Designed miniproteins, single chains, continued (5). Designs and how they scored, part 3

Each design is a single chain, and the fold is of that chain. pLDDT is the mean over its residues in the fold that is shown.

## One batch from the design tools (miniprotein)

Design m16068
Fold by ESMFold2-Fast:
Structure m16068 (fold): chain A 103 residues (1-103)
Amino acid sequence: GAAEIAELKARAEEALEKAREALKAGDVKAALEHAREALKLALKLLNLGDYKTAIELAERALELARQAARLAREQGDEKSLFEAEILEGIAGILIGLAKLLSG
């Protein structure tokens, strides 16, 4: 219901903010963990039919994953780079599915 959607959106906003803070601190692993959480919440919103919010959150998580990938390359963190590239792919699929279902 509307209350569940509002709660999931608030949690996703918190996860995205934590990912941004982690990137500022140079913590790629924490940034990816929080961006992944935001994508999980976006998927729950998709399943509840809030396609617009799911797209907006997934696009923001995608951008954070791209920033994390760049930082991982600079740090020589091959594991985090691989995880970031997977997360970029998952975000892209979610955005595509949400757009297909909404229109």
Scores: mean pLDDT 91

Design m16069
Fold by ESMFold2-Fast:
Structure m16069 (fold): chain A 73 residues (1-73)
Amino acid sequence: SEEEVEKLAEELQESLIAGDFSGVRELLERLLEAAGLPASKLPALQAALIDILGTEPIENLAELLVRELRRLR
């Protein structure tokens, strides 16, 4: 669901702000599942995460990941 996608994206953002990189892969896999996307999209989502973290403020991460998940549909 959209609500679940937004919640998981916010959880990932909060984890990364705290410097906790444990569970990043699990959260990305759960984001794909919640968005109704196949696991084969994981490398594309990981690449988007890296790009966002390198180019955007971390406070924008959750919004931009949700946008990327919609694009990958």
Scores: mean pLDDT 85

Design m16070
Fold by ESMFold2-Fast:
Structure m16070 (fold): chain A 60 residues (1-60)
Amino acid sequence: MLTKEELFEAIQDMIGKDKSREEFVRKALKEVLGKEIPYDEVTDEDLDALFEKYRELLKS
């Protein structure tokens, strides 16, 4: 599973629309949310779900 630092980095890469990080973002989505979606089809709901997961990891 991704570390909290890796998950935060993936969220930042998604927000920034950095296509050079596309594979890393896709890996994070698959590992955390079980989604295999194209990078350009990532939604705000997907970002919110990743952020929620990051918040959960911070509480542990």
Scores: mean pLDDT 71

Design m16071
Fold by ESMFold2-Fast:
Structure m16071 (fold): chain A 85 residues (1-85)
Amino acid sequence: HMSERLDEIFASERDDVRAAAQGTIAELEAAKDKSKEEVITLANRGGMIATLAASAGDQETARAVLKAMNEAAKKAGIDVPEPTL
């Protein structure tokens, strides 16, 4: 279901991915009061968005999302594997 829609989004404009990335970054930045499970859910969404941005050649957006994920994980005390693109 969601994977099929990701293929459609992947074929769309980079602007759609950037908008999704900005929203995810804002949620991750606000995540200081969220549970570890909520942070993990946001990080999984961020990882998909970062992959889409990188695949579209938007390395700056991809890195911004991964940085926000790492910062949120550190604040929540979650050990996250090193993010690589």
Scores: mean pLDDT 70

Design m16072
Fold by ESMFold2-Fast:
Formats: sequence, structure tokens, C-alpha cells
Structure m16072 (fold): chain A 62 residues (1-62)
Amino acid sequence: MSDGERAREAAIRAAEEGDGAGAATASHQYSKLGDKEGAETGVRAAEEAGDAAAKATGQRSL
């Protein structure tokens, strides 16, 4: 699916940029498409983005 491919790439890019919210949003859209593999990829990217964002936020005063 072209939409699924875009969502997956968006989730991965968000993870690379440390955008946990963006990665989580992409994962949710995958879930709505009923794409099991895409949903797993989105969840993985969201977890990586969340870890990166948590590290960045933890370094700075919350």
C-alpha cells in the first residue's frame, strides 16, 4: 500500500528526529488500515522515538 509505505517512512523519520508524538501518530494510522506488519513497524519506530525524546527531555529541565 502506498499509504502504508508513507506511514512507515514517516514513523521511521520521526523516530530518527526524536519526535515520539509523530511516530505514535503514524503507528495509530497504520492500525486503522488493518495492516498488521505496518502497525508493528510503527510501534517499533514509536518506541525508538520515545526513547530518544525521553533522553533529550531528561537531559533538560522538565
Scores: mean pLDDT 60

Design m16073
Fold by ESMFold2-Fast:
Structure m16073 (fold): chain A 81 residues (1-81)
Amino acid sequence: GPLREKAIELLEQALKLAEDKGYTEISNLLRQALDKLREGKFDEAIELLRQAYKLAVEKGDTEIARLLRQAIVYAEEEKKK
């Protein structure tokens, strides 16, 4: 649905930033989360996004953290349907 598409767009933005910065662990988690979102596996995607969010916060990357927090919100709202 539209919220899933918004979550995917935000996640693709976060992935590009993580790759550009060499955040290999975050990038790997985000690639897995993208696959899970595309498959409609929202619980698994949200768990991967929460792990990536924690790592972004630990790195002090407020931009990636903000994008991931919003993606989690959209994924959780899509799951409620």
Scores: mean pLDDT 88

Design m16074
Fold by ESMFold2-Fast:
Structure m16074 (fold): chain A 90 residues (1-90)
Amino acid sequence: VRKAVEAMRELALWLIRKGSKSEEEYQEALKELEKVLENIEESLERNEKNLPNTDRADIEKAIDQIIQDLKDTYGMSEEEGEEFRERMLE
């Protein structure tokens, strides 16, 4: 759960930095991101108690699928995808 939230945070920070045209826009987006991530973390913690049998291999496959979707939808490079995968799976 914590690693997934951290990975979402890093991904969202990458998207915000890529899309932000000013420091002010970046700071405002960062505040909204923190609220969203807190809500996601709370939701994931509640659901974790009701999701038996999720192992590391299943998590790795889910992360790989998310990275592929990000490459296809947001133009993430192969190098960026590899770097994110390594950080997510640390």
Scores: mean pLDDT 63

Design m16075
Fold by ESMFold2-Fast:
Structure m16075 (fold): chain A 100 residues (1-100)
Amino acid sequence: KPTPEQLKAGEEAIEAIRNGDGEKALKAYARSLFLEMDKDGDGYITKEELREYLEKLFGALSDEEIDAIFKEMDKNGDGKITLDEFIEYYLKKYKEAREK
């Protein structure tokens, strides 16, 4: 169940989409997802937290699938995903989808 703070972040993302600010909407949405995955509130997502979140949405995933997604987000290879890296990943995917 999302927290009131996470719900507000999601509503702000939807509002930004309605107002035509796709980049702002995407950043707000990515932030809300990050806050849901960052269970210990340390400002980082570990591979384990990412796995738990993805398995909650999609069911059981292989270690190879989790590793591939995590490595694409973890640009510096430190074994942790920062909010900035997470937002950059979503912006990259948004740009790739738009270029097609």
Scores: mean pLDDT 70

Design m16076
Fold by ESMFold2-Fast:
Structure m16076 (fold): chain A 83 residues (1-83)
Amino acid sequence: MPKVLVLDADDLASLPEEELREVVKKVAEWLLKQGVDKVIVAARDLEVAERVAKLLAEALKGTKIEVEGVLKEKALEAYEKAK
């Protein structure tokens, strides 16, 4: 089964832009070490989820890790479909 992780982006989105980019890079390095196949980025606002997912996807460019941004209310459905 693919290893799927759900990441809560609401706390990350409260960070200043520069700090958010640095944290996203560290998260990307951690995900690579964990052997994750897909990351579901969940937030209460879809634009927030998509923004964090885009930054994470750029940090993971060239890897096999898929990144998807979703509303928190849809996170369980996305997780069930991906596992």
Scores: mean pLDDT 80

Design m16077
Fold by ESMFold2-Fast:
Structure m16077 (fold): chain A 70 residues (1-70)
Amino acid sequence: MKRLSELDYEELLEIAEEVLEAHRNKESLSPLAENVMKEFVVANPDIDVEALYKLSPEELAELLKKESEK
């Protein structure tokens, strides 16, 4: 399975769109999107996950990209 650090911005944007859509529709994430969100939350334990779901896809993708660059 691809790690967060292996994804480019376009792939992270698609994942951000999937995450936000799945949250709105109460659907399960793909294994890749679930893994990316788990890696992000583990790296950022003080983050309010509910606040993430209120972001635009572009804003969420930017946060994921910053984490992927470390």
Scores: mean pLDDT 79

Design m16078
Fold by ESMFold2-Fast:
Structure m16078 (fold): chain A 82 residues (1-82)
Amino acid sequence: SVADYQEALKKFEEDLEATENYLKETLPEEDYEKVKPAFEDAKAFIEELKKQTVTDENADELTQQLLEKAAEVQEALKKVIA
């Protein structure tokens, strides 16, 4: 639903900001620079999603795109941190 998409988007933005801030404080600068592009890419993705009109017809597709981007960010972080 549109409401489910809006909640997913809000959660993704909040989780992304919290994770970026945590890593800036926790990681050495050189390791943070390795993950910075993934955060920048995710932020650009969010800005593009916000430009789209959300309808019942596209809400589920947009939610799936959001979940896929979240998974991409998580995998990028795992390659640097673990």
Scores: mean pLDDT 82

Design m16079
Fold by ESMFold2-Fast:
Structure m16079 (fold): chain A 91 residues (1-91)
Amino acid sequence: MEARRAEMERLLAELVPAVRAVPRETYAALQARYTPAYRAAIAAEDYLTATRILTDFLVALAEAAGSAAAVEAARRLGELAEELVRELLAA
């Protein structure tokens, strides 16, 4: 648990500066693109689909920021988040 948490915190530290570098208009456009599907998944309690949509959104933000390191961080964070959601759903 602690090792996964530490890795997720490290990946967020890589990703957050890249996300903050995305122009506001680009962030708003991507948020508008992904938010309806994300809200529908949350309303359906389909947390696995919601996690996948959030991962796609974070990857798109990292790509818009032009950071290959942030793109890899977003993908890895998504893998860890999906793993955590699968464990919580199995409990």
Scores: mean pLDDT 85

Design m16080
Fold by ESMFold2-Fast:
Structure m16080 (fold): chain A 56 residues (1-56)
Amino acid sequence: MENALNFLSTLPAGTEIAESWLRKNAAPKGKSELTDEELAELKKRAAELGLVIVPD
């Protein structure tokens, strides 16, 4: 969801974000978790914001 990117943009550069957190909390309405493809796209966007995505 665009709301997840808006939230991520408020975080300081270098903030570590767990992939499991993104998968669960960035899911669109009607889904409990992101698909692997949706997660990969969101990880790219988060990295562009200077965030560190940690695989878990």
Scores: mean pLDDT 72

Design m16081
Fold by ESMFold2-Fast:
Structure m16081 (fold): chain A 89 residues (1-89)
Amino acid sequence: SHMEELLERAIKIAREMLEKGLSEEEREEIAKEIAREEGLEAASLLLTALNLLKKGAKEEEVRAIAKKMYEEEKFGEEVMEELLKEIRE
């Protein structure tokens, strides 16, 4: 699906950002650029993937959480942290 394609790209970009050691400001600027060029959905998935990977989530956990957040139209760090805890229990 289109969402799955955006999610896989988001995971790849988030991984590259973390591997390059980009600052929070640099990551935010890239997310804003993606929002402008590809839409808020793409940017939201990127920020979700980035934050989850920073917390040590596995890629399969990122996929599960991002899909649930997308289906419920609920994006935010607190919701993401709660879903990560549920998956790990």
Scores: mean pLDDT 76

Design m16082
Fold by ESMFold2-Fast:
Structure m16082 (fold): chain A 104 residues (1-104)
Amino acid sequence: SKLECLQKVYDDAKKKSSVEELTLTQAYIVVLNQQCKVPIQDLTNPKHTTCRQKVESQIIDFYTNAGPERVKAIKQGKECELVTETVLRSEVKKVLERDIASLL
């Protein structure tokens, strides 16, 4: 089930020694739990929308400079479909396009 998948992603994330080793979904779950104090089973509850959006922005900001780990995290960010792929990819794309433009 989706809840069992989310629990496994969280447990696997807790075994990582650094944020650079986390997938996008793993980082999102860990940070959301730590900063919003949201239990895994309550992650999709609308009452947490504001805190979830703040955490999503923080994760995107962190991964914009992660290099190869950023690519890995984006590709693997589909675990359990915790957040809409369209939303996460759209926001990551906007940040990447901004960073590329600054190099021109």
Scores: mean pLDDT 57

Design m16083
Fold by ESMFold2-Fast:
Structure m16083 (fold): chain A 94 residues (1-94)
Amino acid sequence: SAAPLPKIVWHNPEDIGLSKEQADEIREILQREVNRIMEEVNAGKLSAEEARERMEELIEKVERKAEEMGLSPEARAAVRTYAEIAKRELEELI
């Protein structure tokens, strides 16, 4: 019953100072939460505006996770950009 879930892929996370394990963990968090938001939108439980607000909260959550991982400012900026791309892809589906 859902539209195709957005697929988030880092080209080369190691080039921005993330290990494969760190990149995979952040990707898993983003994909899981995006899937949940899309399911709630498709079930009529969230409006498009509420979904955008949930995505903004998710961006803050993954930035906090990146800080907890001890990532450099450059790597944290890349994580934020990646999460913002995920938000944009979700907005195009709702």
Scores: mean pLDDT 76

Design m16084
Fold by ESMFold2-Fast:
Structure m16084 (fold): chain A 95 residues (1-95)
Amino acid sequence: GKDLSVQRLVDHGVETIRRAAEIAEKEDKELGEELKEEARLAEENRDDASKVIEYLRRAAEIALELGRKGERSSELYGEANLLLSAADNLERVAS
C-alpha cells in the first residue's frame, strides 16, 4: 500500500543519513555526530514524512559543507546527492 511505500522510503532515507555519517566521521567527528543526530531525529519522526524530508535535506547540506573542506570530497558529494535523491523520492510518494 501507499503507507508501506512511504515507510520503505523513510527507512532508506534514515539508512542513507547513517551511511553519510560514517563517511563524515572519518573526516570530521563533530559533523559526523551532527549527521548521526539528523538520522536519530528522522527515525524518531518516521511517521512524519515532511520532517524526514527536512532531515534528509539538512543532512545533505552538512555533507556538502564537509565535502568542500576535506579530502573525502568525492565520497561526501556522492552521499549528498543520494540524500537529496532520497528526499525527492519521499516527497513525490508522500504527496
Scores: mean pLDDT 83

Design m16085
Fold by ESMFold2-Fast:
Structure m16085 (fold): chain A 80 residues (1-80)
Amino acid sequence: MPLFEVELEVTSKKTGTVNKTKLVLTKEELINSFSLILSDEQLKKLEEALEELLKNPGKSVELEFETEEFILKVKLKQIS
């Protein structure tokens, strides 16, 4: 199964605190994790980015999502 490297930066709108995390996840794990916090429109954008990376393995994609409490910056690349 293809694996994705995820560099996640989460900024709290309330405190301005920035948390950075690096993860390696499958497409399904990524979609399931983000489905808890992203809108349907944002989740569709994430799915489209993952499909583009599957077609272009050497490419990296950067996405920014805004929720009520957080700003999420997500850097994605396929690693396998």
Scores: mean pLDDT 83

Design m16086
Fold by ESMFold2-Fast:
Structure m16086 (fold): chain A 75 residues (1-75)
Amino acid sequence: SEKEVEKLKKEAKRILKEITEAIRNNSPMEEIQRLEQEFIETLHKLLELSKDPEKLFEELKPLLEELQEVAKARY
């Protein structure tokens, strides 16, 4: 359903922002790993329901790029 897809997109974006914040704040690795697992599970559900994976990745790209830059600066 469209409502389920939009809910999952919102959750995926929220989790990415939380991972970025956790890395930026030097949160424990266990916390970061739990957030990464939650993101992977949400992304799998979203990919199963999405009819346009390319558009999904384009929507997530800015948040993924921010995460990559923060992780690169930290590690």
Scores: mean pLDDT 83

Design m16087
Fold by ESMFold2-Fast:
Structure m16087 (fold): chain A 82 residues (1-82)
Amino acid sequence: GTIYRVLLEGANGEKVEAYAFSPEATKELALEAAAKPGAVFLVDEMNEESYEALVEAIVKDPTVESLSEKHNGYKILSREAL
């Protein structure tokens, strides 16, 4: 699987650094990224298994956040492969 560091811009012009996952990203990779407190994820391209893993991580650590380009109005400004 592949992960990216992305810079997002919200509706109020706030900038947020987040992880984004390709559809090929494994649930193990998602869980590894979510192990960091306060990790932020862009979920729009995630496959079902990786998304379920992220949901479990948020239940365990509510400082982990999920964002959606489609539902929360965040725009991708830059994308860097990790």
Scores: mean pLDDT 75

Design m16088
Fold by ESMFold2-Fast:
Structure m16088 (fold): chain A 93 residues (1-93)
Amino acid sequence: MKELKDVKAFVSADGRSVGFAGTLEGAEPGMGGKATIKTSDGRVGEGYASVDENGLVTAAAKDIGAKPGDEVEVTVEFDNGEIYKGKAKATLV
């Protein structure tokens, strides 16, 4: 597995949405895949990850109950079979 760079994690005030952004050098715009967001206490959310025109990878998951300050691990499984991981502490947005 390769690492996502510059990973940021975000949580909504009600804890119902968790998202992340990270950078892949050399990623092609329009790449996509499955994103999995895990908290340190074992809660899991899934979403779809996409790469924008600037190489930024973003995804969000709902209803995992994450809080600001929670450590989250993100895993992206791109449709091409490549797997990337990152970790960040969630911040309130």
Scores: mean pLDDT 76

Design m16089
Fold by ESMFold2-Fast:
Structure m16089 (fold): chain A 74 residues (1-74)
Amino acid sequence: MMAERQERAYKNSIEMIKDAVRHAKSLESPELRKAELERTLKVANQLKSILPDKFKPEVEEIIKEIEEELEKLK
């Protein structure tokens, strides 16, 4: 029961980060896009530190996507 609630919370947190990345990418301003991506990267790294190993690969893929988008913005 408690383990199922925790897994659901992790999945929801991962989905929220994916939504944050999509939102950041939709921003017209490069400055705002960079700021939102940097903020989301910090949140994603924090989430990765608390996630069970089975969820870490998915968050690592999201982190890589954020880093790639930030490289495009310099």
Scores: mean pLDDT 82

Design m16090
Fold by ESMFold2-Fast:
Structure m16090 (fold): chain A 95 residues (1-95)
Amino acid sequence: SMEELKREAVLVGAEIGILEIQAYVLRKVNDPNMLEELRRIREELERLLERMKELRKKLEEAGADKSFLESVEAEIRNAEALIEELEREIAELEA
């Protein structure tokens, strides 16, 4: 149902937010496992991004309202930006 798709999109968005917080904490404590943990977070974000794109398509096909679709698109852009940031940080740590 549309409501189930909306619930899943909100939950996936929340999971993306948790991963952003995890990356922030790692940076703040200068974690000795930073490289491995950032790689894990990047891989999880890539999986969630793919799921969010699938949910956007399903929501659009189900006739979801424009404002909700725009909020999902914003979360997709946010996840893409976070992945790009993590890829830059990982490359810096590998150098």
Scores: mean pLDDT 89

Design m16091
Fold by ESMFold2-Fast:
Structure m16091 (fold): chain A 68 residues (1-68)
Amino acid sequence: SIDDLLNQIHDLLDAAARATDPAVARQLLDQALALIDQLFSKKEELSPAQLAFLERLRALLEARRAAL
């Protein structure tokens, strides 16, 4: 479900924030980005507010990954 994917993204972001190894943090961010892409494949099931949130989140995570 959408809620299950959002919960998985949240758990991955928490793990990435706690990671001491930049390579591990990068891998966790890549996994979160892949789940965001999965949510965009279900865009017909998402509200406009959820889509806007995910677009902002994707941009933020791409920037964080680039800074590693």
Scores: mean pLDDT 86

Design m16092
Fold by ESMFold2-Fast:
Formats: sequence, structure tokens, C-alpha cells
Structure m16092 (fold): chain A 104 residues (1-104)
Amino acid sequence: MRGLEAGEEALRSGDPESAGRGAAVAGNEASKSGDLEASLTGGSGAVAGGTGAALARRGAPRSEAGRVAYLGGKRAAEGGKLAGNEDAYKGGELAAEGGRKAAA
């Protein structure tokens, strides 16, 4: 699944697990960049997104899981922007908004 598609699903569902998964996919795409800063930033977003998804899966509060997914999505978007990967950038922003909605 591409980061953009995963981010769109995250925003559509309003589910913190989907938001974390979207952030992880977008961050992973950004981490495949040849640019070290983009790769580290995207990888950090993927880790945070994966953590948010895991939290949601284990039944953590929506506010906690959604907030972690939001942070992961923002980091993934930053990594995508640095990498020049528009799908990762947009997917990360959509996943972040999905996480924010889930946390509210």
C-alpha cells in the first residue's frame, strides 16, 4: 500500500490504529530516501506510527493512541517533504489528521 492510500484510509476511518498504520507506511516510504535527514526523519515517523497502531490494538485510550499516531504522521510528512516524496508527505499529513481526529 502506498503512503498516500494509507493516509487517506486513516483520515476516512477516524480510527487510531489506521492512523498509526498510515503514519508507519508514509514514514517507511520517506526512510527509503537517499537523503540521510529524510531517511532518519521518515524512519522516526514510521516508529511513532507503528507505536500508535500497537497502542490502539492493545486497547489503549483513543486519546493516547491517536496522539502518538498524529506525531508519527507529522514526522513522516516532514521526512516525505525532505525526500521529495509527495505521496509520503501527503500520506503523513493525512495520517496525522486522522490521528488528531481519533484523539479528540
Scores: mean pLDDT 86

Design m16093
Fold by ESMFold2-Fast:
Structure m16093 (fold): chain A 103 residues (1-103)
Amino acid sequence: SVTLTLSGASSVAAGTTLTVTGTATNNGSETVFVQLYAEDLETSQVVAESEPVEVAPGETATVTLTVSNLKKGRTYKVTMTAFTIKDGIMEVVAETSKTVKVV
């Protein structure tokens, strides 16, 4: 199994930058990849993505996502996914998310 934790503000001022940090611990027997992305829930548009990070069995990795140009009144969903690639197919094995309101 993979344990995912997200930290960061739940509310930010328009015109500021949001930084979200995700931590992944791989308690499984297979290497996983972890990635953060942010979606504007009004448009369903992904506005920021981190680079995927490899997490070997027994290891912990930290991933940071920075989101700028936040629009006043919007809600953004920041998601952290852990996935495997088996026979060329991406399989999500763990996911967590949080919402951030722009005031």
Scores: mean pLDDT 87

Design m16094
Fold by ESMFold2-Fast:
Structure m16094 (fold): chain A 71 residues (1-71)
Amino acid sequence: SMMAKKEKEEEIKKLAERTIEYAISLAADNKELSEQVKKRLEEALREMLETGDEKLYLERVGEIAEEILKA
């Protein structure tokens, strides 16, 4: 079902957002990194709202999460 696929994508999106929130909390002493991450997340969300491309949004969120965890 196409509806079930959208529900799965929403769950993955929420999980990705939670992962980024957790990664930011681990970087608590680095306020500059936190501000840069917030800006990139806002840009990714805006792009998703303009294009409707949830898959691209999830890829962007994953990239940001990896960068935070490597920092």
Scores: mean pLDDT 68

Design m16095
Fold by ESMFold2-Fast:
Structure m16095 (fold): chain A 64 residues (1-64)
Amino acid sequence: SDADIVAQVDQRLAAGQSIQDIIDDLMSQGYSSQQIGYGLRRRIGAGDISVSDFRSWIARQQSR
């Protein structure tokens, strides 16, 4: 659920995991780019990653 992905992202960030590693791990678990974007929305909103950078990271991971 959206609540589960938000909680998972918050836990991973609290554990010191990088945003790139969180994206890679969630993609490996089968989460969609939309679900990952929802989980990371606070970081995107804070300017830690741009929407274009986020989309590039998702596309790069999907290509591998």
Scores: mean pLDDT 74

Design m16096
Fold by ESMFold2-Fast:
Structure m16096 (fold): chain A 73 residues (1-73)
Amino acid sequence: GDKDQLVSNLQEQLDKVSEKDLPLKYKQALIEEVKKAPSVEEVKKNFYEVLKRAKVPKEAWASAGVALQDALE
């Protein structure tokens, strides 16, 4: 489904992000928060809330946000 494709795309985009810029625990948490969302549309609408729920530190929001945005295209 669209959600499975989004998770796959997000995993690919996060693999390109250095662990120094976004530690593995936040990559895993971001994937899990996307899996919990009921739809791709809800992830798009609640983009920053997904980052907050994954507890991504503000310093890493640029790296995490770009990866999630690219996965949503």
Scores: mean pLDDT 84

Design m16097
Fold by ESMFold2-Fast:
Structure m16097 (fold): chain A 68 residues (1-68)
Amino acid sequence: SPKDELIERVRALLVAHGMEGLAEQVAEMLAGAPSLEAMLQFVRALADALAPHHPELAAALLAVVEAT
């Protein structure tokens, strides 16, 4: 499903950047979201939060949002 694909893409990006613990927490939060729109809003907020210290990861997360 589009929701499961989004969860796996976000998880894979976080794992690729050495954030395995955050990847699991984010996957759980996304799985609990009420809609795909809510999931996309969460990923955008996550990207904004990560941007100051992980700008390349933030850009990749935003690209996933735009592609979904």
Scores: mean pLDDT 86

Design m16098
Fold by ESMFold2-Fast:
Structure m16098 (fold): chain A 74 residues (1-74)
Amino acid sequence: SPELVAKLDAYNAALVAGDFDTALRILQEILASLTPEEAELLKQGVLFELDRLTAQHPERAADYQALRDAVEAL
């Protein structure tokens, strides 16, 4: 949906900007709008992306790990 695409774009923009609080809030809104199966697939994709970002950007590893832990707890 156009709304889902816009929220995903906003999530990615916040993540790139290092605004992890905003990224987490947008992700929670997206997950709440999905079916449980769709939400789990998106959550797993986000966790995979955060693991990749942690490896590529060790200077931000602590922030990515904190976000990962918060996402995993959802």
Scores: mean pLDDT 86

Design m16099
Fold by ESMFold2-Fast:
Structure m16099 (fold): chain A 75 residues (1-75)
Amino acid sequence: MELKERYKKVAEKLKEIVDKIKPNLTPEQQELADKARKYIDEALEAIERGEPLSKVYDLIVKAFKYLKEIFKLKK
């Protein structure tokens, strides 16, 4: 239960970050942001449905990978 709440907070924080940065992104970065947002939304939905925490974790990891790619493109 506690771990599930932690994942929810992480996903909500990632959602906030994506929403805040999206207006300042290039089209390439926006595509990555949209993919990150999709996995964040899927993770939050999986939490609400009581899906296995392994599935939630995998979705959060995928979102992090796309966010990391956005920051790599900032150079």
Scores: mean pLDDT 80

Design m16100
Fold by ESMFold2-Fast:
Structure m16100 (fold): chain A 99 residues (1-99)
Amino acid sequence: MEIEEAERRLEEDPYDAEAWLRLGLALIREGRLEEARRVAEEALARGSILVGTGVDRETGLRLLAAAHEVYAEIARAEGDEAAAARHEANAAVYRAEIA
Protein backbone atom coordinates (compact mmCIF):
# COMPACT_ATOMS: atom_id res chain seq x y z
CA MET A 1 0.00 0.00 0.00
CA GLU A 2 1.08 3.66 -0.47
CA ILE A 3 2.29 4.14 3.13
CA GLU A 4 4.58 1.07 3.05
CA GLU A 5 5.98 2.08 -0.37
CA ALA A 6 6.72 5.65 0.78
CA GLU A 7 8.35 4.40 4.01
CA ARG A 8 10.57 2.05 1.95
CA ARG A 9 11.69 4.95 -0.28
CA LEU A 10 12.50 7.05 2.81
CA GLU A 11 14.62 4.21 4.28
CA GLU A 12 16.78 4.43 1.12
CA ASP A 13 16.69 8.23 0.71
CA PRO A 14 15.47 10.33 3.68
CA TYR A 15 15.59 13.45 1.42
CA ASP A 16 13.06 12.11 -1.13
CA ALA A 17 10.52 14.98 -1.03
CA GLU A 18 7.98 13.08 -3.19
CA ALA A 19 8.05 10.14 -0.75
CA TRP A 20 7.49 12.51 2.23
CA LEU A 21 4.54 14.11 0.38
CA ARG A 22 2.99 10.74 -0.58
CA LEU A 23 3.39 9.42 2.99
CA GLY A 24 1.75 12.52 4.51
CA LEU A 25 -1.16 12.52 2.04
CA ALA A 26 -1.77 8.77 2.54
CA LEU A 27 -1.88 9.23 6.34
CA ILE A 28 -4.37 12.12 5.91
CA ARG A 29 -6.63 9.91 3.73
CA GLU A 30 -6.63 7.33 6.57
CA GLY A 31 -7.52 10.06 9.14
CA ARG A 32 -4.11 9.71 10.83
CA LEU A 33 -3.62 13.48 11.13
CA GLU A 34 -1.13 13.49 14.03
CA GLU A 35 1.15 11.06 12.17
CA ALA A 36 0.79 13.21 9.02
CA ARG A 37 1.79 16.28 11.10
CA ARG A 38 4.95 14.47 12.30
CA VAL A 39 5.76 13.60 8.66
CA ALA A 40 5.38 17.29 7.66
CA GLU A 41 7.52 18.38 10.65
CA GLU A 42 10.31 15.93 9.68
CA ALA A 43 10.30 17.06 6.03
CA LEU A 44 10.31 20.72 7.16
CA ALA A 45 13.27 20.11 9.50
CA ARG A 46 15.29 18.26 6.82
CA GLY A 47 14.51 20.89 4.18
CA SER A 48 15.36 23.79 6.52
CA ILE A 49 18.78 22.26 7.31
CA LEU A 50 19.62 21.73 3.61
CA VAL A 51 18.61 25.31 2.69
CA GLY A 52 20.14 26.92 5.81
CA THR A 53 23.52 25.17 5.45
CA GLY A 54 23.60 25.53 1.65
CA VAL A 55 24.45 21.82 1.28
CA ASP A 56 21.61 21.14 -1.21
CA ARG A 57 19.29 24.11 -1.70
CA GLU A 58 17.13 22.52 -4.44
CA THR A 59 16.44 19.33 -2.44
CA GLY A 60 15.81 21.46 0.67
CA LEU A 61 13.27 23.63 -1.20
CA ARG A 62 11.50 20.49 -2.52
CA LEU A 63 11.25 19.19 1.07
CA LEU A 64 9.91 22.55 2.34
CA ALA A 65 7.30 22.58 -0.45
CA ALA A 66 6.26 18.98 0.38
CA ALA A 67 5.95 19.81 4.11
CA HIS A 68 3.71 22.82 3.41
CA GLU A 69 1.51 20.77 1.03
CA VAL A 70 0.98 18.19 3.81
CA TYR A 71 0.23 21.00 6.33
CA ALA A 72 -2.29 22.49 3.84
CA GLU A 73 -4.15 19.16 3.52
CA ILE A 74 -4.16 18.68 7.33
CA ALA A 75 -5.67 22.19 7.64
CA ARG A 76 -8.35 21.34 5.04
CA ALA A 77 -9.19 18.10 6.88
CA GLU A 78 -9.60 20.21 10.08
CA GLY A 79 -11.80 22.78 8.27
CA ASP A 80 -9.21 25.59 8.49
CA GLU A 81 -9.34 27.00 4.95
CA ALA A 82 -7.28 30.10 5.90
CA ALA A 83 -4.39 27.98 7.21
CA ALA A 84 -4.66 25.72 4.14
CA ALA A 85 -4.37 28.74 1.81
CA ARG A 86 -1.31 30.07 3.69
CA HIS A 87 0.50 26.72 3.53
CA GLU A 88 -0.37 26.31 -0.17
CA ALA A 89 1.05 29.81 -0.85
CA ASN A 90 4.26 28.88 1.03
CA ALA A 91 4.63 25.68 -1.03
CA ALA A 92 4.18 27.70 -4.25
CA VAL A 93 6.90 30.19 -3.17
CA TYR A 94 9.38 27.35 -2.50
CA ARG A 95 8.58 25.78 -5.88
CA ALA A 96 9.08 29.15 -7.64
CA GLU A 97 12.58 29.37 -6.08
CA ILE A 98 13.49 26.04 -7.78
CA ALA A 99 12.28 27.18 -11.23
Scores: mean pLDDT 88

Design m16101
Fold by ESMFold2-Fast:
Structure m16101 (fold): chain A 100 residues (1-100)
Amino acid sequence: MRLSDEEKKKLLELILEALERFAAEARALFADDPVAQALVDEIERLLAQAREALEAGDLERAEELLKEIGAKVGELLEHTQDPRLLALLRKIEEELRKKL
């Protein structure tokens, strides 16, 4: 699907908001896991950079940062293997589908 720059900005903003909620809930779920906390810290750092890129209108950089965030979320899933984290991602996907 080919999106306009305006549609891409709206989609990226919704994805960033959803991933920020994901990171906050993952931090709470894995408070006693230092490896999971380190991955969440890295995700939050990348989310802050992606938000700055989006505000600057650098959509290509925002998309690249989202790919890096996706890789770190994958690492968190592989490390924890927790069905609650997968359920959280599914809930976020449902909310994004309702806003699209």
Scores: mean pLDDT 81

Design m16102
Fold by ESMFold2-Fast:
Structure m16102 (fold): chain A 60 residues (1-60)
Amino acid sequence: SDEQVQALAEAIADIVVMMEEIEREFAGQPLLSPEERKKLREELKATAAKRIREDMAKLA
């Protein structure tokens, strides 16, 4: 289940990063640098994994 949680968290992080890039393009803002994208993806993955685990614990 930990591997599945990490895989789901990675998928969520990838989607959120893609949405951020789309929103920036619509707003005429500069796109994220490769370094900024990498950091954002890693932070989002960690946050998503934590929330998935917390929600699973609450559902018992």
Scores: mean pLDDT 82

